# Ledger of designs, part 28: designed miniproteins, single chains, continued (2)

Each design is a single chain, and the fold is of that chain. pLDDT is the mean over its residues in the fold that is shown.

## One batch from the design tools (miniprotein)

Design m4950
Fold by ESMFold2-Fast:
Structure m4950 (fold): chain A 95 residues (1-95)
Amino acid sequence: MLEELLAEAERLATEAEAQFEKFLAGEEFDDEEARELFRLAARALEAAGRAAELAGDPESAALGRKAAAHYAELAAHPDAKALLEELLKKIEEAR
């Protein structure tokens, strides 16, 4: 159901955001922790994409699925920590 998918997306996004804030605070992390963060982000985006599809928004659904696929690729990368550090640097530069 739509409410269940939205609740799952929110739960996964909250968990990913909590880990992301920990890394932004300068705490050390390894490649496995970086891969887990990317896995959580991919799952949250996939759930959000399915919710958009059920809500009759195929464009947002397609965008969510594309973003989920991208983060899933990052989650499988051996240099996930380096990729996360590069992403954090770009986010800080955009502030």
Scores: mean pLDDT 76

Design m4951
Fold by ESMFold2-Fast:
Structure m4951 (fold): chain A 94 residues (1-94)
Amino acid sequence: PYLVTTTVKGSAEVAKAAALGAQRGAIEAAKRDGATATSVVTVDEAKGIATVETLVRGTREQAESAAEGAKRGALEGAKAAGGEAEVEVEVREV
């Protein structure tokens, strides 16, 4: 299995919206590629930081697809909230 970690930084509202977008994007991309994914979101509103950890049970290629979905979802979520977020995505085998 692979862990896809998405870290978003912005204002509290933007970071939260970006994190929800990242979670949705990662899960949808993983499912589209035939993998199973579960995700946990942690938000630090005071710091404007949110972390999304998505566990992908599948291949590296499926985890990379989930990472691309997470990044896309995060950017879309931030824009929907009327702002910009810094987005970092990392894929690790676990």
Scores: mean pLDDT 85

Design m4952
Fold by ESMFold2-Fast:
Structure m4952 (fold): chain A 85 residues (1-85)
Amino acid sequence: NPLVEAARAKFAAGERLTLDDLLALLQVATRSGLEIPPEIQEIIQRALITRSLTEEEFRKLEGYALETQDPLLIGTLIFFYPEDR
């Protein structure tokens, strides 16, 4: 998928995914059968309590969202996007 490939290239280059990249990924997202790792689940739970994500946590969620293409994870990244949301 060209959108996923482009997003992976940005991630590999150390670039943050843009809100437009995440919205495009959401349009092609398919629920995966993969279990969310405990570390990712912890990040999501803490973010819901504190209403914030750190840069490191955001990067971990980006990597996992690109791997799974899960719409819930992509939606979480969109919701917690730090600027111009």
Scores: mean pLDDT 73

Design m4953
Fold by ESMFold2-Fast:
Structure m4953 (fold): chain A 85 residues (1-85)
Amino acid sequence: MKERLEKLIKEIEEILKNLKEGKDVKGSIERFLEIARSTSEEELEEIIKLAEKEKKPEIAEMARQLLALHRQLKTRELTPEMFLL
């Protein structure tokens, strides 16, 4: 799945660029959330490793944020069950 990971890295780079330029901020946030929802934890961990290997620390940090958001979204889906007040 190296081709898929390469495409995801490019999408993350575009999101970062758009956010820094203030272009399509809402669309960039939506794409970021979509990647977080649709990308597996395993794939996100591989993206982090690839970004670190490629000497792209900003992309690695974005991928770590995506991984945290992915986990948060799963937790949020279970929030009523987990909250159990």
Scores: mean pLDDT 74

Design m4954
Fold by ESMFold2-Fast:
Structure m4954 (fold): chain A 62 residues (1-62)
Amino acid sequence: SEAAATAAALGAIAAKARAANPDARLFGDLETRDLTLTGLPEEARAEVEALAAAAGFRLRFR
């Protein structure tokens, strides 16, 4: 895997989430490529889902 590209994608997802809600939290399992995001408003979800999908991650909201 391209570790630098993965780190950049995770950073972009986290930054977008924090821009929408500073209390948003991102958890990840890089082995399964699963991400969980908490505290994200509904209106920001589609963009964050698109970023995660483009980077090869599955995203869940809580």
Scores: mean pLDDT 79

Design m4955
Fold by ESMFold2-Fast:
Structure m4955 (fold): chain A 88 residues (1-88)
Amino acid sequence: MKTYTPEEIEERLREFRELMAKLSPEQQAQLRADVKKMIDLLKKFGLITDEEAKRLEAMSLEEQFRYFLEHFPVLADELLEKVRDLAA
C-alpha cells in the first residue's frame, strides 16, 4: 500500500495550496461536493466511523487533503488530480 513520508505530505500540501489559489469559488464548491462523496463512501464501506465522517466534514479542504494523505493516499491522489484538472 502506498504511504507518504511527512516530507512528501508537506510537498503535496504546498502543491494543493498553490492549485487551490487558482480555483474559482464555484470550482471550490464542486471540489467540496466531491470530497463529501468520498467521505460518504468511506463511511458506507466501514472504513471510517460516523464520528470520524462528521469530524472530516467540519474540516477545511486542506485539512481533509492532509487526512487523506495520512490515511487514504489513493483518495488523496484522486483529489489532487481533480484539483490539477480544475486549475488547468
Scores: mean pLDDT 83

Design m4956
Fold by ESMFold2-Fast:
Structure m4956 (fold): chain A 57 residues (1-57)
Amino acid sequence: VEELQKEIEELKAEIDRVEAILASLTGVHRQIAERELAELKKRLDELTKELENVLSQ
């Protein structure tokens, strides 16, 4: 549970960093960053659901 919470917090921090740099990116670099951001958000959603399942028991 603690390891899962830590991983979620780390992903949230990484998402925030990528979002911050997106404002300064254009063209192909922005497209790559947007794709990376989508994957990070997908992973965060999966881990959040897993944590909710553990906590709901």
Scores: mean pLDDT 80

Design m4957
Fold by ESMFold2-Fast:
Structure m4957 (fold): chain A 94 residues (1-94)
Amino acid sequence: MSSLQKRTEELLDEAKANPEKAEELLLRMGGELLIHTILLSTESNIPEDEMEKIISELGAKLLEMYQAIKAKDYAAFEKYREKLLKIINDIESK
């Protein structure tokens, strides 16, 4: 597991355990994911339009996870977590 994947899972576990902190934790994770995605895109020569798609999809999943936490829909949260981690893994595999 990459340091990014590990950090992402740790922040998601904390957000799930402490829903009152979910907004702060998910925003922090969004910032960390954005920076890491930009760095990976630079190393992998990913086109800017593809990078924008990835960033947009990551942001959408984070918003969906935040909404799931507020709704106490932990099944939806885990489904969105799996999709988010898949996106991160796909980026790191390129």
Scores: mean pLDDT 77

Design m4958
Fold by ESMFold2-Fast:
Structure m4958 (fold): chain A 73 residues (1-73)
Amino acid sequence: LPEELRERIRERLSPTALRVYELLARHAGNPPSNRELAEELGVSVGTVSRARREYDAVLDELAPEVIARAQAE
């Protein structure tokens, strides 16, 4: 993941969504379930689910920009 993209994601994510992202990055080889993330963060499973949807939406918005930058020489 490009550093510039990581900064853009951080700016757009809520604090809870950012913490979910950090935990997923830490466990990249064996990602925890939404229930395990909820237990680790002390939030509801619904909160984790919303945070993941927020993260996916931000990535979906930024994906065309990332591709365009990767195509630029």
Scores: mean pLDDT 72

Design m4959
Fold by ESMFold2-Fast:
Structure m4959 (fold): chain A 87 residues (1-87)
Amino acid sequence: ATAADVAAVRAALAALKADPGIEVRRDGDTITVTSLGDPAALALVAEQMATLRQVPGVEVSGEGSVWTVRNLGDPALRAAMDAVLDA
């Protein structure tokens, strides 16, 4: 990933983590994002998923209230996930 890709992943994950209507859980290179029923949180999740889909080496799947984000093995993206989600 480029420095811009890493920054985009960090910003998206930080926005998702900061919202009390969104639950973010991580298992290694897999992130599960769950909206807890707030329409604004649903809109934010959809927006951030669209952003994350543009990052090479990131796979985004899901619909509605539950989404899965996977890092396909980029160590710079893994470090970005660790920095945001383990903080």
Scores: mean pLDDT 81

Design m4960
Fold by ESMFold2-Fast:
Structure m4960 (fold): chain A 70 residues (1-70)
Amino acid sequence: DPLAAALAAAGQQLRDESTRLANRVKELSGDPAKAAEAAAEGQRRVDELTKQIVALHDADFDARKAAEAA
């Protein structure tokens, strides 16, 4: 199922990106300006992935509901 595969891949990317963000901010704690920039960039990537996951879940829910109504 390409939709289920896309959801699984997006979910894994979100988890990986969140982990990288946390580790990067920790590594840059001695440079607060760079830590803040890395956190802002990572947060933008996490937000975009979260938006994609929500859209895929909504599409899947609507498709299942339509199939059950038939």
Scores: mean pLDDT 75

Design m4961
Fold by ESMFold2-Fast:
Structure m4961 (fold): chain A 67 residues (1-67)
Amino acid sequence: GEAAERERIKREQASAVIMGAAGLVGKAEGAEAVSYDENKVVGEAVVDGKKAKVTVDFATGKATVEK
């Protein structure tokens, strides 16, 4: 249904944000959003072959990548 399609698009956009933030600090692959809302996206990515936790906080403008 249309609602399910909108949720899929939001999840894909959140994963793209994680990939973009991870890509700023190294070679990013395998980005996955774990949680997302209007103010924050939290997920995981593989950066330079290592699993990293990625947080993008839109309220503060801060992106954090923790290996």
Scores: mean pLDDT 78

Design m4962
Fold by ESMFold2-Fast:
Structure m4962 (fold): chain A 75 residues (1-75)
Amino acid sequence: VQELLEAKRPEAEALEERLAAGADEAEVREEALRLMAEILTEKLRSLGASTEAAESARSDEDLKKALEIAHEAEA
């Protein structure tokens, strides 16, 4: 799980640098959500979750909810 986050860290850092350089915040946010979707899908797959559950996790609704929960846990 955390190892998957580490693997995607360079891409996340690239997004942060683009944002710092004055890139559009909305565009950077969308790309960040896509990266999180990939990480979440891989995590569910590694946990032996059903294909249906992994596919559902790629939806905007499930991604938003998962990110909100993760944000709450970090707070």
Scores: mean pLDDT 62

Design m4963
Fold by ESMFold2-Fast:
Structure m4963 (fold): chain A 81 residues (1-81)
Amino acid sequence: SPIVEALQRLGGRIHASTSPEKPRLLRLLGRINDAYYNKDYRTAAREARELAELAEKAGDAGTAREARELADLLEQKAEES
């Protein structure tokens, strides 16, 4: 699944992060996972957007980009569901 692959890439990047925001990024990642597995794709997409904004403000452009890609996939899934 493209969404599961995106979640795995995002998770790996956050776990490797040295950012002071890492604990907050991990909490948001957990919320995205919970929403996704509950099939609440709109909530998952919204939380992925919030994660992207937090990562960008923290100076982590790579994590922000991957979170935006995940949000786009989740938004598409929400429209199809």
Scores: mean pLDDT 88

Design m4964
Fold by ESMFold2-Fast:
Structure m4964 (fold): chain A 98 residues (1-98)
Amino acid sequence: SLEKKKEEMIKKAEENAETRFKQLEADYDTLRALAEKDPSAALARIRELMEQHPEYRVAVGAAGGAALNPDQRDYLLEVARETLKKIELKKAEEEFNK
């Protein structure tokens, strides 16, 4: 039963990570569209997202305008997805061990 509870914890963490990733991907596409029309507004929005969602810093904030480069979209989104999974797993493990 402990193994089963751990498997359920991991599955829930992965589901939470996927939900967060879908939101990040949508925000990324919105930011890229905004960057093409108004780079200054896109940069301001990146800063707002980083303040509201610290997990976004890895994918969106660290590179600033480079994070909105079309050629790097898939790479940055893959890094974000992997990072979100690690964050959610760590959070779930800390809650499981309380």
Scores: mean pLDDT 67

Design m4965
Fold by ESMFold2-Fast:
Structure m4965 (fold): chain A 89 residues (1-89)
Amino acid sequence: LIERLAELTAEYLRARDDPEKTARLVEEADRLVEEFVESVAPLPREEQLRRLGEAQIAAGEAALPYLSPEEAAEAEAARAALEAKLAEL
């Protein structure tokens, strides 16, 4: 599931100038997010946050090749902050 969310993030960024493709990717992303949330819902809060963080990191990594240098720097800073926060759990 996390791998598909990461792939979808990359596809979305490649298609950002195409509103029809973007709309379809958003629909798929919404379904995958719902499945992910349902899969972690029965887990303890700490584990939910850890799983969510892992998914965000994977999506960010998949996005890097499609970002501008400025966007990539912001994404890397956000990833580092998230990894630090997860380490404190």
Scores: mean pLDDT 73

Design m4966
Fold by ESMFold2-Fast:
Structure m4966 (fold): chain A 75 residues (1-75)
Amino acid sequence: SALDEVLALIERVMKESGLSPELAVRFVLTYAREALRLTDADLRELSRRYGVPLAVLRAAWERGRELFAADPPLT
């Protein structure tokens, strides 16, 4: 699922970069194409798992959607 892909990417970012859970989740939601397929229910699950406020995650996810809509990622 898209959530499973995003969870794996968050764990990888935390492990490789040493970022906090909040920063890793926000980074993935903003810049990862996989995050575009997440539902509101998936964002609530991420909030629960990582202890990050839902409003913070929604802001990062909305920013990601705007970035991908304005300047589509290279294939």
Scores: mean pLDDT 82

Design m4967
Fold by ESMFold2-Fast:
Structure m4967 (fold): chain A 109 residues (1-109)
Amino acid sequence: MIDDLISLLEQIRGSIDKIIQDLRDNPDDEEVIQQAIQGLQTNRNILSEMARQAESQGLSELAQLLRQARDYIQKAIDALKKGDVEKAIEYLEKARDLLDQAIDLLRSL
């Protein structure tokens, strides 16, 4: 149901906002970085399932936005594993913008 998808995307967006803030406040804290990686892996997996569901329902534009957001989350995970917190935040901001576009698209349906 569209409302359920919006709620789930808003929850993922909120999770990403929290991760960005935690990383900005504690960029050298390995525990914070590891918690961020775990949260992002969870969000990545949820977005992959949502993209598959959107595709199966003929919502191809939504599926594409979710896959792009997922790919930026993966780039953020890779950056964090390399210790590049600043680059990870840049990728997460791009993922957030794509999630905002996905939410707006769903609200227009």
Scores: mean pLDDT 90

Design m4968
Fold by ESMFold2-Fast:
Structure m4968 (fold): chain A 96 residues (1-96)
Amino acid sequence: MEEKIREIFEKVAELVEPELKAIQEENAKAGRPATDEQYERYAEAVKEAMLKVGVSEEAAELFKQAMLAARQGKDDEAEELVKKALELIRKQIEEE
């Protein structure tokens, strides 16, 4: 189970790399730290990548919400959202 979850996250990381590099280049050119808009773009890219690797819409949306909650300093909310998303991913793997 954990090995399959790791494979999913490795594929997601590969798929989001172009957007992460684009944000890094934008920040280097602007000479500023990452903006809330850039974090939202990154969270959306992670969600889209999760959908492309076969993660359910519900689990992918929960991960996006967790990333945005963490950005806002809502660590407890982010942790609960991640736990729920991981439970959904585990159930999906068990059904396949």
Scores: mean pLDDT 81

Design m4969
Fold by ESMFold2-Fast:
Structure m4969 (fold): chain A 101 residues (1-101)
Amino acid sequence: SNLPLPPSVTLQDQLDYLEKNLPNMNEEERKLAAIQAALILALVEKRNEWAGELGEALSRKDLDKALELAKEVIEWALKNEKNLSPLAKRAVELALKALNG
């Protein structure tokens, strides 16, 4: 299955794009931003099963399943915050901001 990220952009570039555009997003777009941030989080931290399941749910346009999986990844990351890379920490912060703002 194809990942929902453009092949020519880095994961950091994708997070930069989401952060810049987040203030202008509606509620549905913010949910998608949280899902995309959770996918980046799973990819960065080598959580390959979650990354695959998120990518597949997005490819099927199953946003409810994608959001459920995104919340699982975010919860896992919050419990493991001390061991996350800087990029993964940024992805968690962005996902939480998207869900709560």
Scores: mean pLDDT 83

Design m4970
Fold by ESMFold2-Fast:
Structure m4970 (fold): chain A 106 residues (1-106)
Amino acid sequence: MSPLDQIAQLVNRMHILYEELEEAIKNKAPESEIREKVEKFIEVGEQLIAQLKQINAPQELIDKMQSSLQEVKDALKNKAPPEEILEKVRKFVQIASEVLSQLLRS
């Protein structure tokens, strides 16, 4: 599997984790379950950033991803409302999809 295929798989996994988090919040799941799902999302986000670094992706794209992931981490640490955490997660997934699209056009 190519490095770009691995990145695409991580982006697809992030879409799935986002949908699972959205459903958990909609169903008013316990705070512990929501936290665990966000922590899983952060782990996959960090793996995606590591893969981007390995393929020497443009630093500006890496910085954009790191900044967006930090917003998710900060929202979780500050015990932001679930809807706010979900919006930060959604924004990260959107940026990740845009980065993948740019890499595929290069």
Scores: mean pLDDT 87

Design m4971
Fold by ESMFold2-Fast:
Structure m4971 (fold): chain A 82 residues (1-82)
Amino acid sequence: DEEEIERQIKILEEEIKALHEAYLAGEVSEEEYLEGLRRLIEYVKKTGDERLLKKLVETVTSLLPSLPPELAAKVKELLASL
């Protein structure tokens, strides 16, 4: 269902942003942030939906400039594994 995928895209985007905000607020460590992203990536891979994959990559990429360079590099490596 198109509407169901659109809802999943919105939920995915909000989960990515919430994880990012938690990291910036010091509520999660670098390791916890990377683990959270890895779980979201695995979820999206299991769905097989290209729109979810595209939204994941676009949302995470838009947040990279706000991260420390070393963490941004690790996140880019996770995205490259897609």
Scores: mean pLDDT 85

Design m4972
Fold by ESMFold2-Fast:
Structure m4972 (fold): chain A 93 residues (1-93)
Amino acid sequence: DPELEELRERARKLVEESKKKIDELVKKALETGEIEKAKEEIEKIVKETTEVLEEQARLAERAGDLELAEEFRKLKEELEEKAKEAIEELEKA
């Protein structure tokens, strides 16, 4: 199904872009010392992205595509773990 494949690719791209933004925020904060601002921006990115992924997972479940729903929830968990590691790195600085 081309539409389901498009949805999957969009979700993966969104998560990769979010991870990239988190890495850039960490790098910049370690250079500038703006640790609290970086933490707030990371939390905002995670909240916005995970809300999209959870909505997509619920739509996939409603359509009967449990594998796609699991993939979206796995992407959510991967992003949350990435953000946790990033915040821990900032707190050590």
Scores: mean pLDDT 85

Design m4973
Fold by ESMFold2-Fast:
Structure m4973 (fold): chain A 98 residues (1-98)
Amino acid sequence: LTPEEREVVDAEARAALAIIQATVAINSMKKAPKENYEEVIKEGEKAIKTLEDAIRYLEDVAARTSDPELRARLQQTIDDLKSTLEELKKAVEEAKSK
């Protein structure tokens, strides 16, 4: 792997972890009893920040990537992260409304 390819693989791994954390938070908010909502909402807000940090990191890597194929792979991952972020934000809003 070139240094650029290694950075892309590292970014993709970071994105995958952020998506897993967000999915766990969404599922926790859907299953939590009302008395635990404050705790799961805080965890959801932490997951939002982690996803936002991951998106910024991947956008930075993509901006520095000269290979169009690697850049396209990063853009697909960024799109997946943004979709997960939207779903997570909706789950947090729904939990707060209860």
Scores: mean pLDDT 83

Design m4974
Fold by ESMFold2-Fast:
Structure m4974 (fold): chain A 79 residues (1-79)
Amino acid sequence: KEKLEELLEKLEKAKTVDEVLEILDEVVKIVPSLEVQELAGLALLERGVLKVAGESEEEILATLKELGKKIIEEAIKLV
């Protein structure tokens, strides 16, 4: 569990979209459940949608951090 809590802290400090996606990949590796994989997939789709919509990188980062927080919180419940 401690590693998921460390990833949550890293997510709060993430400065780029790529850092958020790397953290979500690590969460899926720790908790390889279909539920967590589906949530991570939805975060990737949301990034694509916001990018196509012309949202700023800062707004995309903020949105992915919120989604990532929810994903990690859900992963913590599963272990």
Scores: mean pLDDT 77

Design m4975
Fold by ESMFold2-Fast:
Structure m4975 (fold): chain A 56 residues (1-56)
Amino acid sequence: MENAQRAWDLLFSMSGEEVDKLLKEAAEKNNIKGVEKLPYSIQLRLVSGYLTEQLT
């Protein structure tokens, strides 16, 4: 729960290139193809969830 807030704080401090890299890593881990075609809100949830797991 607390790690989710930290993940969001990190996400908002990152450059677009860093966010894109994490999005691709999150998509690969979750076997998601065409992640760039998903709604932006879903893309952000994938990145924040991935970061939350990395912080645990």
Scores: mean pLDDT 72

Design m4976
Fold by ESMFold2-Fast:
Structure m4976 (fold): chain A 65 residues (1-65)
Amino acid sequence: SHMEELKKITLDNYENIAKNALKLAQPTADNLRAERGATDAQVQRAIDNIKKVAEEAKKLIEEMK
């Protein structure tokens, strides 16, 4: 059904957001250090922000049956 297809697409998208956010955490940190001379504190804040996006995506997945 159309509703079941939309549900699957939505869940797959949220799972991809979570996976991509976590996968990007370390490369983003490395890039901030290399390209912008970022401090360890700034790098940690960037990682925390990426992880927060992943956690929010996981919560949306949990909310859907």
Scores: mean pLDDT 72

Design m4977
Fold by ESMFold2-Fast:
Structure m4977 (fold): chain A 96 residues (1-96)
Amino acid sequence: AAEAQALEAARLELRAAEAAREGAPEAERAAIAAELRAVHAAMTPEARQIYQKAAWLVAKETLGVDEPLPDDIDESTEVSEEILELVRRILELLEE
């Protein structure tokens, strides 16, 4: 369940990045952003940990961000390859 919520957030962020890249209308981009905010607000603490750890791992790997893992994120939190791949695609689309 927690992983499913993290996956949904990642998929919506990918859609937002794709919409921005395609030059989608502002109203469409705003609607996706609103849906993202709703998903994040509804996330369980466990889902937030999975999502935040995925973002941290990809940022460290791809952007060279040398920040320690936040204290509120459990080192044993497992992140699926599917979530990691979605976050990598998001960053690739946002890099210009």
Scores: mean pLDDT 76

Design m4978
Fold by ESMFold2-Fast:
Structure m4978 (fold): chain A 86 residues (1-86)
Amino acid sequence: SMEEILKKLTEEFGIDPKEVIDYFKKKYGAKNLKEGIERVKKLAGPNAKDLSDEEILRRILEYVKESGIPISKLKDWQIPLILSKP
């Protein structure tokens, strides 16, 4: 489930899962994590093609961990760049 994926990834990167859920609810008006990921895919457009919901979440959380910037401070223009192929 998305909830189990969230728990595993947030434990891996040392991020509070509540901060991630709050981000999707506040930033995208999402009712749940799955809806939040769907809105992120739409925002990213072709950069999200072939990415699973788990891969999208992983890339976002990895960026948060590496940058040291809280997820709540992520800008919309950063999402396509985070999800693009290197």
Scores: mean pLDDT 81

Design m4979
Fold by ESMFold2-Fast:
Structure m4979 (fold): chain A 65 residues (1-65)
Amino acid sequence: SMERAVLMAALAMLGAAEGVKARIEEVDGKFVITVPEEDKEKAERFERRALELAKERGFEVEIRY
């Protein structure tokens, strides 16, 4: 759906804003965000904002390293 594409783009932009090269995948309706080990220290704000967006828009996010 259009909403799915918009959410993926928004998550990617949140990562880019913090300099995090996150891999974002949709798995069975859930968004899986993989944060590279080298970006982990600067990912805190990105992770927080991604979880806030998920809560506001009613979708599930899982963060992996």
Scores: mean pLDDT 82

Design m4980
Fold by ESMFold2-Fast:
Structure m4980 (fold): chain A 100 residues (1-100)
Amino acid sequence: SAIQEKKYENELFEAILGSDEEAALNVIHQMLDDNVPKETIVNVLKSVLEDVAKIRKLPQDSIDEGNEFIQEVYEASNDEELEQKSKELLVFLIQAVKSS
């Protein structure tokens, strides 16, 4: 559902801006529990990166690195790897926000 995808995007965006890694990872867990397809999770992560980059005026190098982390999530072979790669992206985004 487009409404549910926007809810995940908003919850992730707020958690990242609040530097709440635990809340951000809980959104990933919720998407997995809801059996959200990997392609949809990747699209949610791309939308969040775009919104964070725009609001915080992230430099292009940080946007490029964020997209590399999203590619790792896309290439994940199972839910455990997807969760781990998503966590690496979330940690990166929180640090990029703190440094901007």
Scores: mean pLDDT 87

Design m4981
Fold by ESMFold2-Fast:
Structure m4981 (fold): chain A 63 residues (1-63)
Amino acid sequence: TEAEEYEKKGEEALKKKDYFSASVYYLQASRAYREIDKDIEKANELRLKAMEAAKEEARRSLA
């Protein structure tokens, strides 16, 4: 699904330590899981992953 493709892109970005792209892809995956798949639990999981990636990006910017 579209949601699964965004989730995979987020995971690949995390492997490359591209936290900004990871946060964006996880947010897109969260939206697709919620709006398309109607999977609220999975959407919330991806939203949390996006927030953690965003925190890592912010931490790097402050260091």
Scores: mean pLDDT 82

Design m4982
Fold by ESMFold2-Fast:
Structure m4982 (fold): chain A 63 residues (1-63)
Amino acid sequence: AFPGDTIVAKSPEEAAELAAELGKQLGVDVAVAVRFTRRELRKMGASEEEVERLARRVEEALR
């Protein structure tokens, strides 16, 4: 894929995994990665419970 190609996650779980992977590779601040994850999951129609659960996993993965 070209650098300009948008990688779209197909599920909330995949979006959380991608956010954790990119956060580690780019050295993104944990708080920024968690906020990004919550925003993207909400755009995908995830419930608030699912958003909180997956955002917590991303936070733990980046520690």
Scores: mean pLDDT 72

Design m4983
Fold by ESMFold2-Fast:
Structure m4983 (fold): chain A 92 residues (1-92)
Amino acid sequence: MEFIESEKVKEAIDRFLKAASKDSGSDTITKEELKAYLKRIAPGLSDEEIDKLVDALLKRYSKDGSGTITKEELVELLRDIGTRPEELFKEI
């Protein structure tokens, strides 16, 4: 993943959240929605690699293992991916 500035992170979050919650109107990102997003931005990853990455992201950013990410947690997630992707890719 490319380095993401804070403004670009917020833009990516808004775009992703609108796309993901378009059908349900939810302000939270589910594991399924996060998997779909990661497949879009990293199409070279296998389903297994995507699943491991999603699990790592949910473990780091989901509050108390709820299996969803709030908008605020998504900001931290995308910022971390953009600035420190190596930490997350260790789980793959």
Scores: mean pLDDT 61

